# Ledger of designs, part 66: designed miniproteins, single chains, continued (2)

Each design is a single chain, and the fold is of that chain. pLDDT is the mean over its residues in the fold that is shown.

## One batch from the design tools (miniprotein)

Design m6267
Fold by ESMFold2-Fast:
Structure m6267 (fold): chain A 76 residues (1-76)
Amino acid sequence: KPVLRLKKTLVIKSDKLTPEELAQLAIRLREAGVEIRGFSTAPGTLTIFGDEGSVEIEADSIDELLEKALEAVRAQ
């Protein structure tokens, strides 16, 4: 199964989601085929570590964040 490797760190922000809900987003990205080597959560922020640079993504819902994150990963 080919997995999508993160070239850039994803900085995912939402003021509407808890750190626990943001952690669930990392699980959903892994289920969608994204390689999660490491991540960290803080209030309003999920950081998923890539090789170099960063892409910032903001939305109010898990589904919108998932869509934007997958688009950013595929655009590499």
Scores: mean pLDDT 80

Design m6268
Fold by ESMFold2-Fast:
Structure m6268 (fold): chain A 86 residues (1-86)
Amino acid sequence: GPDSPLEFTVEQLMRGLVRAGLVTEEQAEELIEAMKNKDYDKLREILLKAGFSDSEVDRIVKGVEQGNVALTEAVSEVLARRDARR
């Protein structure tokens, strides 16, 4: 299981994205690995493949750089904006 607050947050947020139908379980696993490794190039590639916009990707990447609260806020804003369009 996740041993750090960041790992816990990343795994929880990725489960949220899978539940919302925005990423596959396989993409979620790749995103978790990229976020833990701070591989921003891979993170951008996976998010773009999942249909995220350049602005959403930039926000999420900055969230990973700034830590748990910023990452949670970035993902929550993306989910809220997409849910509002349903």
Scores: mean pLDDT 75

Design m6269
Fold by ESMFold2-Fast:
Structure m6269 (fold): chain A 57 residues (1-57)
Amino acid sequence: MEEKIKLIKEVLESFGSGAEKVKKEILENFPLSGIGLSLATHLRLSPKELLELLEKV
C-alpha cells in the first residue's frame, strides 16, 4: 500500500505545476478520466483502489 502511494505521488509530480489539476480531474471524472484510466492501468489498481490512494497522496 505505502509503495503504491509513493508511485502515485511520483506520477503526479511528473506533471509538475499541473499535478493538482490532474489529481482533481481524476477525482471528479473517474472512471471517464483518460489520465485516471492510464494511471490505474500503469499501477495495476482497480478504480476503487486508485481513488482511495489518490486521496491519501
Scores: mean pLDDT 74

Design m6270
Fold by ESMFold2-Fast:
Structure m6270 (fold): chain A 82 residues (1-82)
Amino acid sequence: LEEKIKELEEKLKKLEEEREALERQIEEVREEIERLKKEGADPRKIAVKEAALGILEAAISFVEEQIKKIKKEIEELKKKLE
């Protein structure tokens, strides 16, 4: 049981690292979109970046959902130990 908790905590750490990487990518894409808008770039170029942003936001939402599930599982397992 304790070994399973350690395994889940390791998975949680990896997911949190992935979330941080996605947050950085989202920020970079947002800055790029704002720069393109300021420069009066082609609306099609802006739309492509906004689509990429949407994909990254969907990815981070999925990772956040997995983090929530693992945190809940760890909590439930810790309750069963005592």
Scores: mean pLDDT 84

Design m6271
Fold by ESMFold2-Fast:
Structure m6271 (fold): chain A 59 residues (1-59)
Amino acid sequence: SAIEKVKEIADLLDISTQTLLDNYRNGISRQQLLDAASMVTGLSRSEIADLLDQAIKES
């Protein structure tokens, strides 16, 4: 599921899943967040954004 993948991304970034989702939802450092998640996962920024959007819908 998207939420499980987002949890793994949050763990790689050494932050909580809630912090990751809240920062993304509120647009806090969104570009830097997407760049960091892309670098640690090897996924594109658009793939990360799609996962975060889907995880928010599943929450």
Scores: mean pLDDT 84

Design m6272
Fold by ESMFold2-Fast:
Structure m6272 (fold): chain A 59 residues (1-59)
Amino acid sequence: AEEQAIAAAEQTAKDLGLSDEDNKRVAELAREIIAKDPSVTPAQAAARALNRVLKEKDA
């Protein structure tokens, strides 16, 4: 389910040492991706959200 995919991404972000604010951003961005493109699976949206947040921090 969507919630499970988002929760998994949040757990991965936490394991990588991201703050509570960054974890919240991952969840929010994943939901935005799903809403914007219904052809994307929840798991793909969650992975894209996590990768985007990590990429922004590395810039």
Scores: mean pLDDT 76

Design m6273
Fold by ESMFold2-Fast:
Structure m6273 (fold): chain A 60 residues (1-60)
Amino acid sequence: AMENMLELLAATLKSMRTDKGLTQEQLSKLAGVSQSTVSRYESGKLQISQETAEKIRAAL
């Protein structure tokens, strides 16, 4: 469902990042976003644009 897609993506991205041994800071640098954006997104506290989510996912 579209409503839950960002939350599912956030959980998946956190899992993938952890599996690769990347810190939130390292992922943020690879994705070209702020570390706070990665942190808040992975905690489900931030609604981000699809473009931002795609940048983070592409870095993984």
Scores: mean pLDDT 73

Design m6274
Fold by ESMFold2-Fast:
Formats: structure tokens, sequence, C-alpha cells
Structure m6274 (fold): chain A 76 residues (1-76)
């Protein structure tokens, strides 16, 4: 149980790290940046739960954050 919680927490942290790195120097409202980080964190936890490696989680979360940045810029 605790090991599963720790793995999800690791995925959550990796997702956050990937999104923060993508958002460096990006001109978006703080609320939109926070939403992208939160979504990437949730994605990271989900991928960890599914058994993805740290490297795979980081890559997928980074791709997700890059796509969300583009989508948000096109809407605003």
Amino acid sequence: NLEEVQREADGFAIGAKAAVEVLKGVDLPSREQARIIGAAMALGADLARQGYSDEEIYKKAKEFAEKRVKEVKERL
C-alpha cells in the first residue's frame, strides 16, 4: 500500500518537474501555468500507477506540457 502511494508520489513529482522545465521563460498567465503543472502532475501519477518508468513518465509529461502550452496560447 505505502509502496504504491510512494510510486504515485514519485510520478506526481516527475510530472511537476517536466512541466516546470517546459514552462521556463514561457509567457503565459500564472493561472494557466499552474493548471498545466497540475495536469502534468496528475498525468505523472497516473503513468506511475500504470507501471511506466521514470524516464517514460518524464518524456510523456514533457510532451503533454508542450502540447498544452501550444493549445493555451492558441486559445488566449
Scores: mean pLDDT 87

Design m6275
Fold by ESMFold2-Fast:
Structure m6275 (fold): chain A 94 residues (1-94)
Amino acid sequence: SIRDQVIEAQKRRGLEASEEDIKKAREIAKESDTAKEVLKKAIEKGLKAIVFNVKKFKDTPEEIGEAIQEALEKGMLVIIEDASSALLPPPPPL
């Protein structure tokens, strides 16, 4: 999953961020409707952490993946919340 790939990338890089940056990143994620907006705002504020609420975002999974990848390339600590929104196939009709 994207979450597992992000965890592996962070573990490999030893990425760290202050609690203050994480708090601000969560506020941006709460305010933003898309992963692209979250990334833009986090970069503009110079944050070392970014939070993605993938369940709430209106972006496609591909756009969310691109935003996560760019954040990792910029050396940001990536936190994925609500990653339990796995794309489950619809239940079979009974």
Scores: mean pLDDT 67

Design m6276
Fold by ESMFold2-Fast:
Structure m6276 (fold): chain A 87 residues (1-87)
Amino acid sequence: SWLEEVEKLIEEMKELIEKDPKNLEGVEKLINKVIQAIASALDRETFLKAFDIVLEYSSKVFKAMKEGNVEEAIKYLEEMLEELKRL
């Protein structure tokens, strides 16, 4: 399932942020993998909804990381996953 792949990638991002909260490049690489997973698996209408969610929440994650707020960055990753599950 594409959702199971996305869940795994989000868990990898949470682990990365916890261990190396300044690794913006590592998180960006994983966000790009999330986008590739949804693009490969979803129909156009569902992809557009999923992409909007990823775009909104990834920007919040990067802002939180730049501010040094690890807890907020992880919270936004969890909220991204929850919104994707509602599709």
Scores: mean pLDDT 90

Design m6277
Fold by ESMFold2-Fast:
Structure m6277 (fold): chain A 62 residues (1-62)
Amino acid sequence: SSFEDALVDSFDTVRKTLSPEGQKVVDETLERVRELLAASDDRAKVTKVVQEGFKRVQEIED
């Protein structure tokens, strides 16, 4: 979907600048997002998972 593609692109861009630990968090977040999007009714949860993922990445990259 367009939404999934946009998220993947955003994470790919961020991933290129991250440490290996940051990349693991991105990968875990993307896997979780894909699972929720496959359920199609959890888009609000997707947003929260993405936000928490970015917070974790920022903390690791501090």
Scores: mean pLDDT 75

Design m6278
Fold by ESMFold2-Fast:
Structure m6278 (fold): chain A 63 residues (1-63)
Amino acid sequence: MLKVTEEQYKALLEFAEKVEDPLERARLYGAIDALRNGLPLEKVREAFGEEVVDKVLEIIKKV
């Protein structure tokens, strides 16, 4: 289960806000919220897609 800190959460939101495609941005916000609320990675991948989860994990790794 992925644990998201306040610092990581803020970084994820700042990244999502810079995404130009409204649909991709909405998927990122949804995935971020689901992960912060403790949804398993597998379920988030099913709901929002592999690419979205991979982007979230990449940002978390850098924070």
Scores: mean pLDDT 78

Design m6279
Fold by ESMFold2-Fast:
Structure m6279 (fold): chain A 100 residues (1-100)
Amino acid sequence: SSLEKKKEKLLEILERAKELTEEMIAKTKDEEVKEYLRLLQESLEKSVETHLKNNDVDAAAEDLKAALRLLAEIAKELGLDEVAARAEELLEEVEKLLEE
């Protein structure tokens, strides 16, 4: 029950991270940044899904934290401060989930 709830919450955070990534792709004109964000999204989804399939919640959470930190940094560099703040909020949600 507790493990399944943590897995569900991590998948919900993954979906919101994907939505933030798609918003960043739509708002930037830099084709190299767009390609990097697409690759990051694909890699993150595969990694999180693989770890959760193996019941490795800690590894899935660490992948999400690393990606969200990077998304916040890229968003700030692009001047997307509101997107950066949302990425930081998702990062706090992952951290809180690991402490529950």
Scores: mean pLDDT 88

Design m6280
Fold by ESMFold2-Fast:
Structure m6280 (fold): chain A 77 residues (1-77)
Amino acid sequence: MKKISPKELDIAALETAARIEIAMAKVHLERGDVESAKESIELMKKILEQLRKAGAPEEVINSLEEDIKKLEEAVKK
């Protein structure tokens, strides 16, 4: 079994990774690189699922879902 002490670090690391991918997706969209933006969105979705499994706060999950939804609408065309 994984130790309890890594859980807080895992959540913080995953949230940071998700925020970086949100920033990257925005940069790609600003440059018109829709395919790279889609890749960042897909990676964010995978990170979000890991955050759910790690038991991240609902506020964190909801915030990231909203950001992902906005980016998906921008990429959807």
Scores: mean pLDDT 78

Design m6281
Fold by ESMFold2-Fast:
Structure m6281 (fold): chain A 93 residues (1-93)
Amino acid sequence: SANEEKMKELVARIRELLLKAMKENGIDPNAPVNSLEEEKELLSKFSKETLEELKKLVEELKEETKKFENEEQREEALKELDKFLKLLEEALK
């Protein structure tokens, strides 16, 4: 329960930061991002400060995800978080 609440808070903070950054860059937050190329383009428009804060929140979410008891769900979630972290790292270069 404590882990689930912490994850819920981190997901909400990540969503809020993404929505704010999208709006600041004239991007429709309700438009679906359907490809890796679209996600890279979106992230390339964000400020370094926003990208660094997103990276921090995603790293915290990754640490909470490691506490999942279901190994298959944990592995899949960590894989997706690692993909997003790699995109954030590339956008920060």
Scores: mean pLDDT 80

Design m6282
Fold by ESMFold2-Fast:
Structure m6282 (fold): chain A 91 residues (1-91)
Amino acid sequence: MEEKEKIKKIRKELEKQLKEENPDMPESVRIILATYAALGKYRAEKGIEVTEEEGKKEAEEIRKLIKEAEKWDVEEAKKIVEEKIEKEIKE
């Protein structure tokens, strides 16, 4: 639970920054972007290496999620990112 709480805290701070930078961005898209940025920061602090292949795959995943998130409400976006965080923590 500690790791999940750390990621959530980073995500909330990044969500605030993104809202100030681009207030017209859909909240669902902002949640997706903030969560992946928080995961990247979490991995860096933990010394978890992301390979070039993994990085490219994740970038492609993010691009697809952003397109889908334009159609999602906030609850759908939160559900998707919570599943991603759980998967990251569990291996």
Scores: mean pLDDT 78

Design m6283
Fold by ESMFold2-Fast:
Structure m6283 (fold): chain A 108 residues (1-108)
Amino acid sequence: KYESSLPKNPETAKRLTEMAEVTKEALINDVPLEELRERLEELVESRTTRLAAKNLVELHEEWLKNNKKYSLRMGTILGVLKIMASVERAEEALEILEEIERYLKSQS
């Protein structure tokens, strides 16, 4: 259905997907920020995955600081993450990021 949807780098796409899943779990289960930071650091192998880790940590930090209410800043962070997932053609990561956004908005 989509030959043009193949990831640019399969390893990067897989890691972005795992990072998104770990972050979703951390947000739902109230995992401490430092534990999320450590889990994401283990998945970093490139500039792209390092930038993704930074943005996912900032998303979790903003969620905690904003008393678990969705904010414009969180929308901006998710927008950057979705652009990264789209550029890498990490379709599974993009889907999970959309699930995160839906979850955060539903909790607000």
Scores: mean pLDDT 84

Design m6284
Fold by ESMFold2-Fast:
Structure m6284 (fold): chain A 62 residues (1-62)
Amino acid sequence: SAIVRMSREEARANLAAISRRTGIPRARLSAFLDAAPEGARIIVSDTGAAALTATEVLSRRF
């Protein structure tokens, strides 16, 4: 499994690559990034139910 950490802006620049790695459609990824606050850290996982999660410090989801 791989985890890539990036800024929201970096994720926008790499939507096609993230879509390929995660299987998530580009439109859905774009909508997710639009909802992320400024300065949010985007974590991309390509394992299991691969998903984007935005967090500033530590994911408080779980």
Scores: mean pLDDT 62

Design m6285
Fold by ESMFold2-Fast:
Structure m6285 (fold): chain A 66 residues (1-66)
Amino acid sequence: MSPVQRARELAEQIKRLVDRYVRDGSMSPEEEREFERLMRELQELLDGLSPEQQAEVQAYLGRLLS
């Protein structure tokens, strides 16, 4: 799996957790820890990406968060 594909998958998982929080009005301690883990993994991947890969991920995130 490419780092870009992994970053996109992490963004999707983070989006799903946020969507559940918005729907349910609360996040369990387990969901909060998972959110923190996913955010840390995404940050680590982004720090290792080339400028071209970062641009691709940012374009994807812009579409996902719109």
Scores: mean pLDDT 79

Design m6286
Fold by ESMFold2-Fast:
Structure m6286 (fold): chain A 79 residues (1-79)
Amino acid sequence: MNKELSERLRKKIEEAREELEKSDKLKLETVMAGASSGLYLIASSVYKLHVSDELSEEYRKKSEEYDAKAKELEAQLKA
C-alpha cells in the first residue's frame, strides 16, 4: 500500500466522521425545537386561563418560532 494513498484515505475517513457529527447535532436540534414548540403551546394555553393574556401571547409566539425552526431543520436533514 502506498503511503500517499494511505494518508488520503485517512483524511477522507476523518472528513466523513465530521459530517456525521454535524448531522447528529442537527437531528438533536430538530427534536429539541419540536419539543420546545409543544411545551410553549401548552404553557400559552395554561397561562391564558389564569395569569396574563400578554404572557399567553408570548408563549404562543415562542411555540410558533420553535415550530418554524423545527420545520426548517427537518428540511435541512432531508436535503
Scores: mean pLDDT 72

Design m6287
Fold by ESMFold2-Fast:
Structure m6287 (fold): chain A 76 residues (1-76)
Amino acid sequence: MKSEGGELAQSREAPALLAERLAARFPEHADYIREHATELLFQAMTERGEELSKTRTVEELFEVMEALFRERLAAE
């Protein structure tokens, strides 16, 4: 399989994959994550667009998104 960072982050599947991955890590927040998956991805693209454009795998994209989500949960 071939992917190129930014295209992966902007793919139509990216919000769904991220929602699934994040919901698995944060099951008590699964509903919120699935409902706001696109918004969470959009924020990551806004804050870390350059870094996300360099991600080559879903795992790398997930690491960035998970870190951002954890920071938000910690702030709550």
Scores: mean pLDDT 66

Design m6288
Fold by ESMFold2-Fast:
Structure m6288 (fold): chain A 79 residues (1-79)
Amino acid sequence: SKEEKVEELIKRLKELEAKYGREHFLQYARDFIEQVKESKVTEEDILALEAIRKVLSQYDDPEAKELQAEVDRLLEEIK
């Protein structure tokens, strides 16, 4: 299901954050958001954005909250 695919992506993103650090994950999220804005959106892109949003929601800092809001806006525009 789509929900199962999102949970698997969340797991992989958390592993990326654990291995390379929070700043690396935040940069990955920024790069992915910009790529999605500049190209035709796929179903896989939507699932990845949902997973990124869930991982970002675990952080309390302004940078992560701003990035989460950007993901939310992008998802609303696509759907």
Scores: mean pLDDT 82

Design m6289
Fold by ESMFold2-Fast:
Structure m6289 (fold): chain A 98 residues (1-98)
Amino acid sequence: SSPDDEETRRAAYAVGRELGAAGVELARLDLPPDPAAPVTVVVLATAAGEPVAVVLDSDPERARALARRLGEERGASIAAEFTVTAAVARALAEGIRA
């Protein structure tokens, strides 16, 4: 994803809004100041496929460790893990909190 790609940021914001409307928690938001810097996104979902939490962290090991702990507490597992730019991660977070 490109930090200058408005379509990608708008898509991330829209996905964030859907997650927020579904009651998904933004469990962690740790974004680097560089909008092009990589951010690990981890989505936690129940066995039924219902998303419950999102973790955004510049450190992938920290993101996974927190996600595993939250999954154990909430009866959920890592459903998706991917890397985006900090600009895209910020748009996703803004959508979840909207």
Scores: mean pLDDT 84

Design m6290
Fold by ESMFold2-Fast:
Structure m6290 (fold): chain A 101 residues (1-101)
Amino acid sequence: MKEREKLLKEMIDLSVKAIKAAVDLTVLKSQPESKENRIQILEQQIKLADLSIKITDIEIQYEKLLPNPDQQRIERLKKSREKLKEEKKQLEEELEKEKKE
């Protein structure tokens, strides 16, 4: 019982951080294009991807703690997490490339 409450509170905190990060990204995208702006956009996109991965991990943990875990939901969440990890890796590679130029 307490473990599920802890996971829900952590998910809410991470979701608030993700919303703030998404707002910050929107502001960055509204600024004139420059190398610094592109780097900041990539860093913010990486931060959003990381937060989304953490939220998905908590959703998987929460589902597993239910009396009758939805195995199809767990599988969908795992696939979403893998996609987010791939997207984060691509963004990190783009960031390193942008910094070298």
Scores: mean pLDDT 87

Design m6291
Fold by ESMFold2-Fast:
Structure m6291 (fold): chain A 82 residues (1-82)
Amino acid sequence: MKEREEKIKEYVRKKLKEAGVSDEEFDKYFKEEDIEELAREIALQEAYRADEEGTVAAARPLEGDEEATLAFAEEQVERLLA
């Protein structure tokens, strides 16, 4: 559990840096606690993706500012587990 959340945080942070988000900017908009909560949310969403029907049925809407990060983190988690 904790290891999986840590990997999600690592991938999210890495991809945001690749997009040009600096460490300072990252900490400003995405605090460590927010990243941990995001990782938990992604883990739940990933469980639904394992069930194709569950993924089609909307589990919850994405948040505005975190929408791109959630979608990206979800993709990275799938790559990590593949």
Scores: mean pLDDT 54

Design m6292
Fold by ESMFold2-Fast:
Structure m6292 (fold): chain A 110 residues (1-110)
Amino acid sequence: SHMDELIKEHLEKYEKLKKELNVKELSDEEKEKIFEELQLYILNNKLLNEEQKEMLQRIYEESNYDMGAVLLFLKEYVPEVTLEDLEKIVKGKVSEEKYKDIVNLLKSVE
């Protein structure tokens, strides 16, 4: 399907960027904190239609629960999601080093 192709292309792009930028793996606790804040952000701002929600879930699962893949998807494919909002969601939930890695990842795509 068109959705399958887009998800595949996104995950391949993310894996290349992750390797090139040396993005560090998040702990399960860090992922949980980001995911909780992200869910609240999406709900409060009425972000994502049903197709985008399905894509987000599949990206998370098919990336083996990689939060970087999820954040990059939102930055690229959801026009209402800003870099500033994503930075606020991540800030304080991971180490400063991991925060900078994620911000660099998100800034690598325009």
Scores: mean pLDDT 86

Design m6293
Fold by ESMFold2-Fast:
Structure m6293 (fold): chain A 55 residues (1-55)
Amino acid sequence: SPLRDAYLARLLALVDADPSDVEGIQRVTEEALAAGLSREEVIDILKAVEDYLRA
């Protein structure tokens, strides 16, 4: 999904700049849901972000 890829890219950029910005991460996650991403797509994005931070 182009929308999923866009929000994944935004979250990766956010955590790259400041991995402690929990408020920013929550805001972008809420925007993704409001934009029409499914709960499953958002969970997959968050897992990808966690995997990125653990690498």
Scores: mean pLDDT 83

Design m6294
Fold by ESMFold2-Fast:
Structure m6294 (fold): chain A 73 residues (1-73)
Amino acid sequence: DLEKEIKELEKKIEEAKRELKELEEELARLKAQPLESQEHVARVVALALRKIGLETEIELAKKKIEKLKKELE
């Protein structure tokens, strides 16, 4: 029960980390270019917000895993 939930959360963290890495690479590429258009700026902002969302999701999942591991032990 708890062990399965922990494994599922760990898998979700790994998936989110992979998505975050791809997103960070895209952000780095966009930031290396001149931010001359509103469309370019809007895309950078959208990706930055997505990055914050993923980082928050990973952090919350890690805290939940820690709590579940303490309950299991």
Scores: mean pLDDT 81

Design m6295
Fold by ESMFold2-Fast:
Structure m6295 (fold): chain A 94 residues (1-94)
Amino acid sequence: MKVEEFIKDGKRAKVLAGSLEGLGLLSYGVGKVTGDKEFAIEQLEKLLKKAKELLEYLKENKEKFSEKEAEEAIKAAEEAIKVIEEKLKEVKES
């Protein structure tokens, strides 16, 4: 899915960022419960790539959104990246 096809406004971008974070936490949880580290790593790496694509799109196109919506969506995308990177590191170090 191309992030720009989903995002017409900053509110949708913020929801997408939160969804990527939530899916990252779910993937981490599955890896912890099942011991399937390979699955958790693969899903977290895919979600991290999508979160970074979202952040880049928002920074390059912030003039297309209201200032407040752009700031909130960027902050949400940055938080999603941070959480996913932390969980990916935890899985790899386990």
Scores: mean pLDDT 84

Design m6296
Fold by ESMFold2-Fast:
Structure m6296 (fold): chain A 87 residues (1-87)
Amino acid sequence: RVKLSEEEVERLKEFALEVLERYRAGELTASQAEAEIAAFVRELGEEHGLSDEEIEEVTSVVLTTVFMSAQRRLSDEETRELLEKAL
């Protein structure tokens, strides 16, 4: 389990929700959403000293939550709660 600070979790939640909104609006393809999330998590993880393995784990969690939320049409609040619980 990756140990992220509350500040890192909050930054990831806000970014993931922004990407989810753009994906729902048709502004991003699934591949573009994946690339943006992967790039953000890598930058954040490198800034805060996460290993490549931890970056991959966090990226997987965020991607799974975002795409699941889009498919199941979950609210932004439900998506935030899932990300907080998983991170």
Scores: mean pLDDT 81

Design m6297
Fold by ESMFold2-Fast:
Parts: C-alpha cells; sequence; structure tokens
Structure m6297 (fold): chain A 85 residues (1-85)
C-alpha cells in the first residue's frame, strides 16, 4: 500500500469513525512505551494485515468479515501514523 493510500484511509476514518483513529494512536503510543521501534511496529502491522487479509479471503460470514475489515483498517491507520513520523 502506498503512503497516499494510507493517508486516504486515515482521512476517511477521521470522517466516519474518529474513535478508531484514537484507538490506533493509543496502540502505537503503548507499543512505543513498551520499547518497540518504528521499524518493529511497521513489520508487525504489515504481517498482521497479511494474516487478516488471508482470514478475510476464507471467511463467508458477513459479521466476521466486518470485524476483520475493521481490524485491517486499524492496522493500516497504525502504519500511517508510524510512517508519517
Amino acid sequence: MTQEQLEATYEAALEKDPSLVEEAEADVRARKEEGMTDEQIIAENEKQIAELEQQLSETLDPQERLALGRKIVLRQLQLYLVLKG
């Protein structure tokens, strides 16, 4: 995903669900307080997004798909926040 695509995801989340952005910011802060580097947070989120996208491709239940989609967006927001610096 490009930085421009991540920025678009962030802007959309601010408009539709600002609490999700606050959750992403709080999680990134907590991980940094635990001693994780930006590189480690990026690597973990990229791995988790790939795993969640794989689960989404195998999931037929609409409620489970919605929950997985929200988790993917949360991880994408965390990537944007770290990459933006």
Scores: mean pLDDT 83

Design m6298
Fold by ESMFold2-Fast:
Structure m6298 (fold): chain A 113 residues (1-113)
Amino acid sequence: LAELLVEAAKALVLAVALGGEIGLEAAEAFNLAILAAYEGNLKEAEEYAKKAVELGKEAREKLEKEDPELLKKVEELVKEYEPAIAEAAKAKDFDKLKELVGEAADKAVELRE
């Protein structure tokens, strides 16, 4: 689950960089994955995390076609946050994980402006 939550976090940052419906759906899926993990609902956490990952893949493909320079900047941002996100996920510190992902997502939104 920790590894999957890291992938979902990375996917969310990509999806919110693209914005629109995909960004909103990825944010909802990630938040539901964190809530399920916090409650010990591992199956639901995996399902929502996988949904966030799929939305992130779709967002990455669209960014690659529409704005490859923005994609490069967002991928650099994701690399910057990945070690801290992975550590929080392994520690099951869901509050810290959500905080770090929120910070990265906010910066990703700033990058597209």
Scores: mean pLDDT 85

Design m6299
Fold by ESMFold2-Fast:
Structure m6299 (fold): chain A 86 residues (1-86)
Amino acid sequence: SEPLKLSKGEKRALAYIEAHIRRHGRGPTVEELLERSGASRKHIEGLIKKGLIEIRDGVVYLTPAGRMYLKENREELEPLIEEFEK
């Protein structure tokens, strides 16, 4: 199967979600993600459509596919994740 491709904004949203989990032990709210990541609602919707995140009660959760994507693309995404951990 073709490798899953993320846009720059989708990568930014996903990196922020991972940084938030590392710092706080949980996913961000949708409002925090929109305000602090620089990603738009379009990018969040793209991640949901691609099965990488789920939203429950306004809180963002990584799916198993989202966790796998982060693991497989760690070298590319780690610098961006570290920027959000500052």
Scores: mean pLDDT 87

Design m6300
Fold by ESMFold2-Fast:
Structure m6300 (fold): chain A 81 residues (1-81)
Amino acid sequence: LADVLIKAIEESEKKVATREDLLKMGFSEEEVDELFKRQEEINKKYQKEIDELVAQGYSREEAEKIVNEKRKKEFLERAKA
């Protein structure tokens, strides 16, 4: 658990730092723009799932927890294999 949390934090840091770093490393603005467009699609899907649960009567906190549990279940299935 702590091991997984540390990896998640490290990955998050790597991801967040990326915009300025990618440009500095020689990636074009166009390439960075494409990455952010893809990220927006992922965020849109995530928010839609949360909003849909909220519409069903769940609080936003509960909806976020449900979505996280769903992803955790999927992760556990793959980790077990």
Scores: mean pLDDT 66

Design m6301
Fold by ESMFold2-Fast:
Structure m6301 (fold): chain A 81 residues (1-81)
Amino acid sequence: MDPATEEAIKLASELLDKLAAGEEVPREELRRRLEEIIRLAEQSKDKKKAIELLTMAHVIAEAAGLGELAERARRLRDELE
């Protein structure tokens, strides 16, 4: 697996684990984590993994009211088809 995909999966798993455990993630920390996941997904050589990561980021960003990040993740996912 390429380093960008590997790091993105690691960050996504850590975030999902926190959310699943009911941990409060401050909005600014959530924004920063999602921005990094989206950035790494853009650099991913695994299109299927990138689509999964961008879909996750879109859903979480929408739920958190981070509309700009949600729209960015959606557009990038659509570009990968």
Scores: mean pLDDT 83

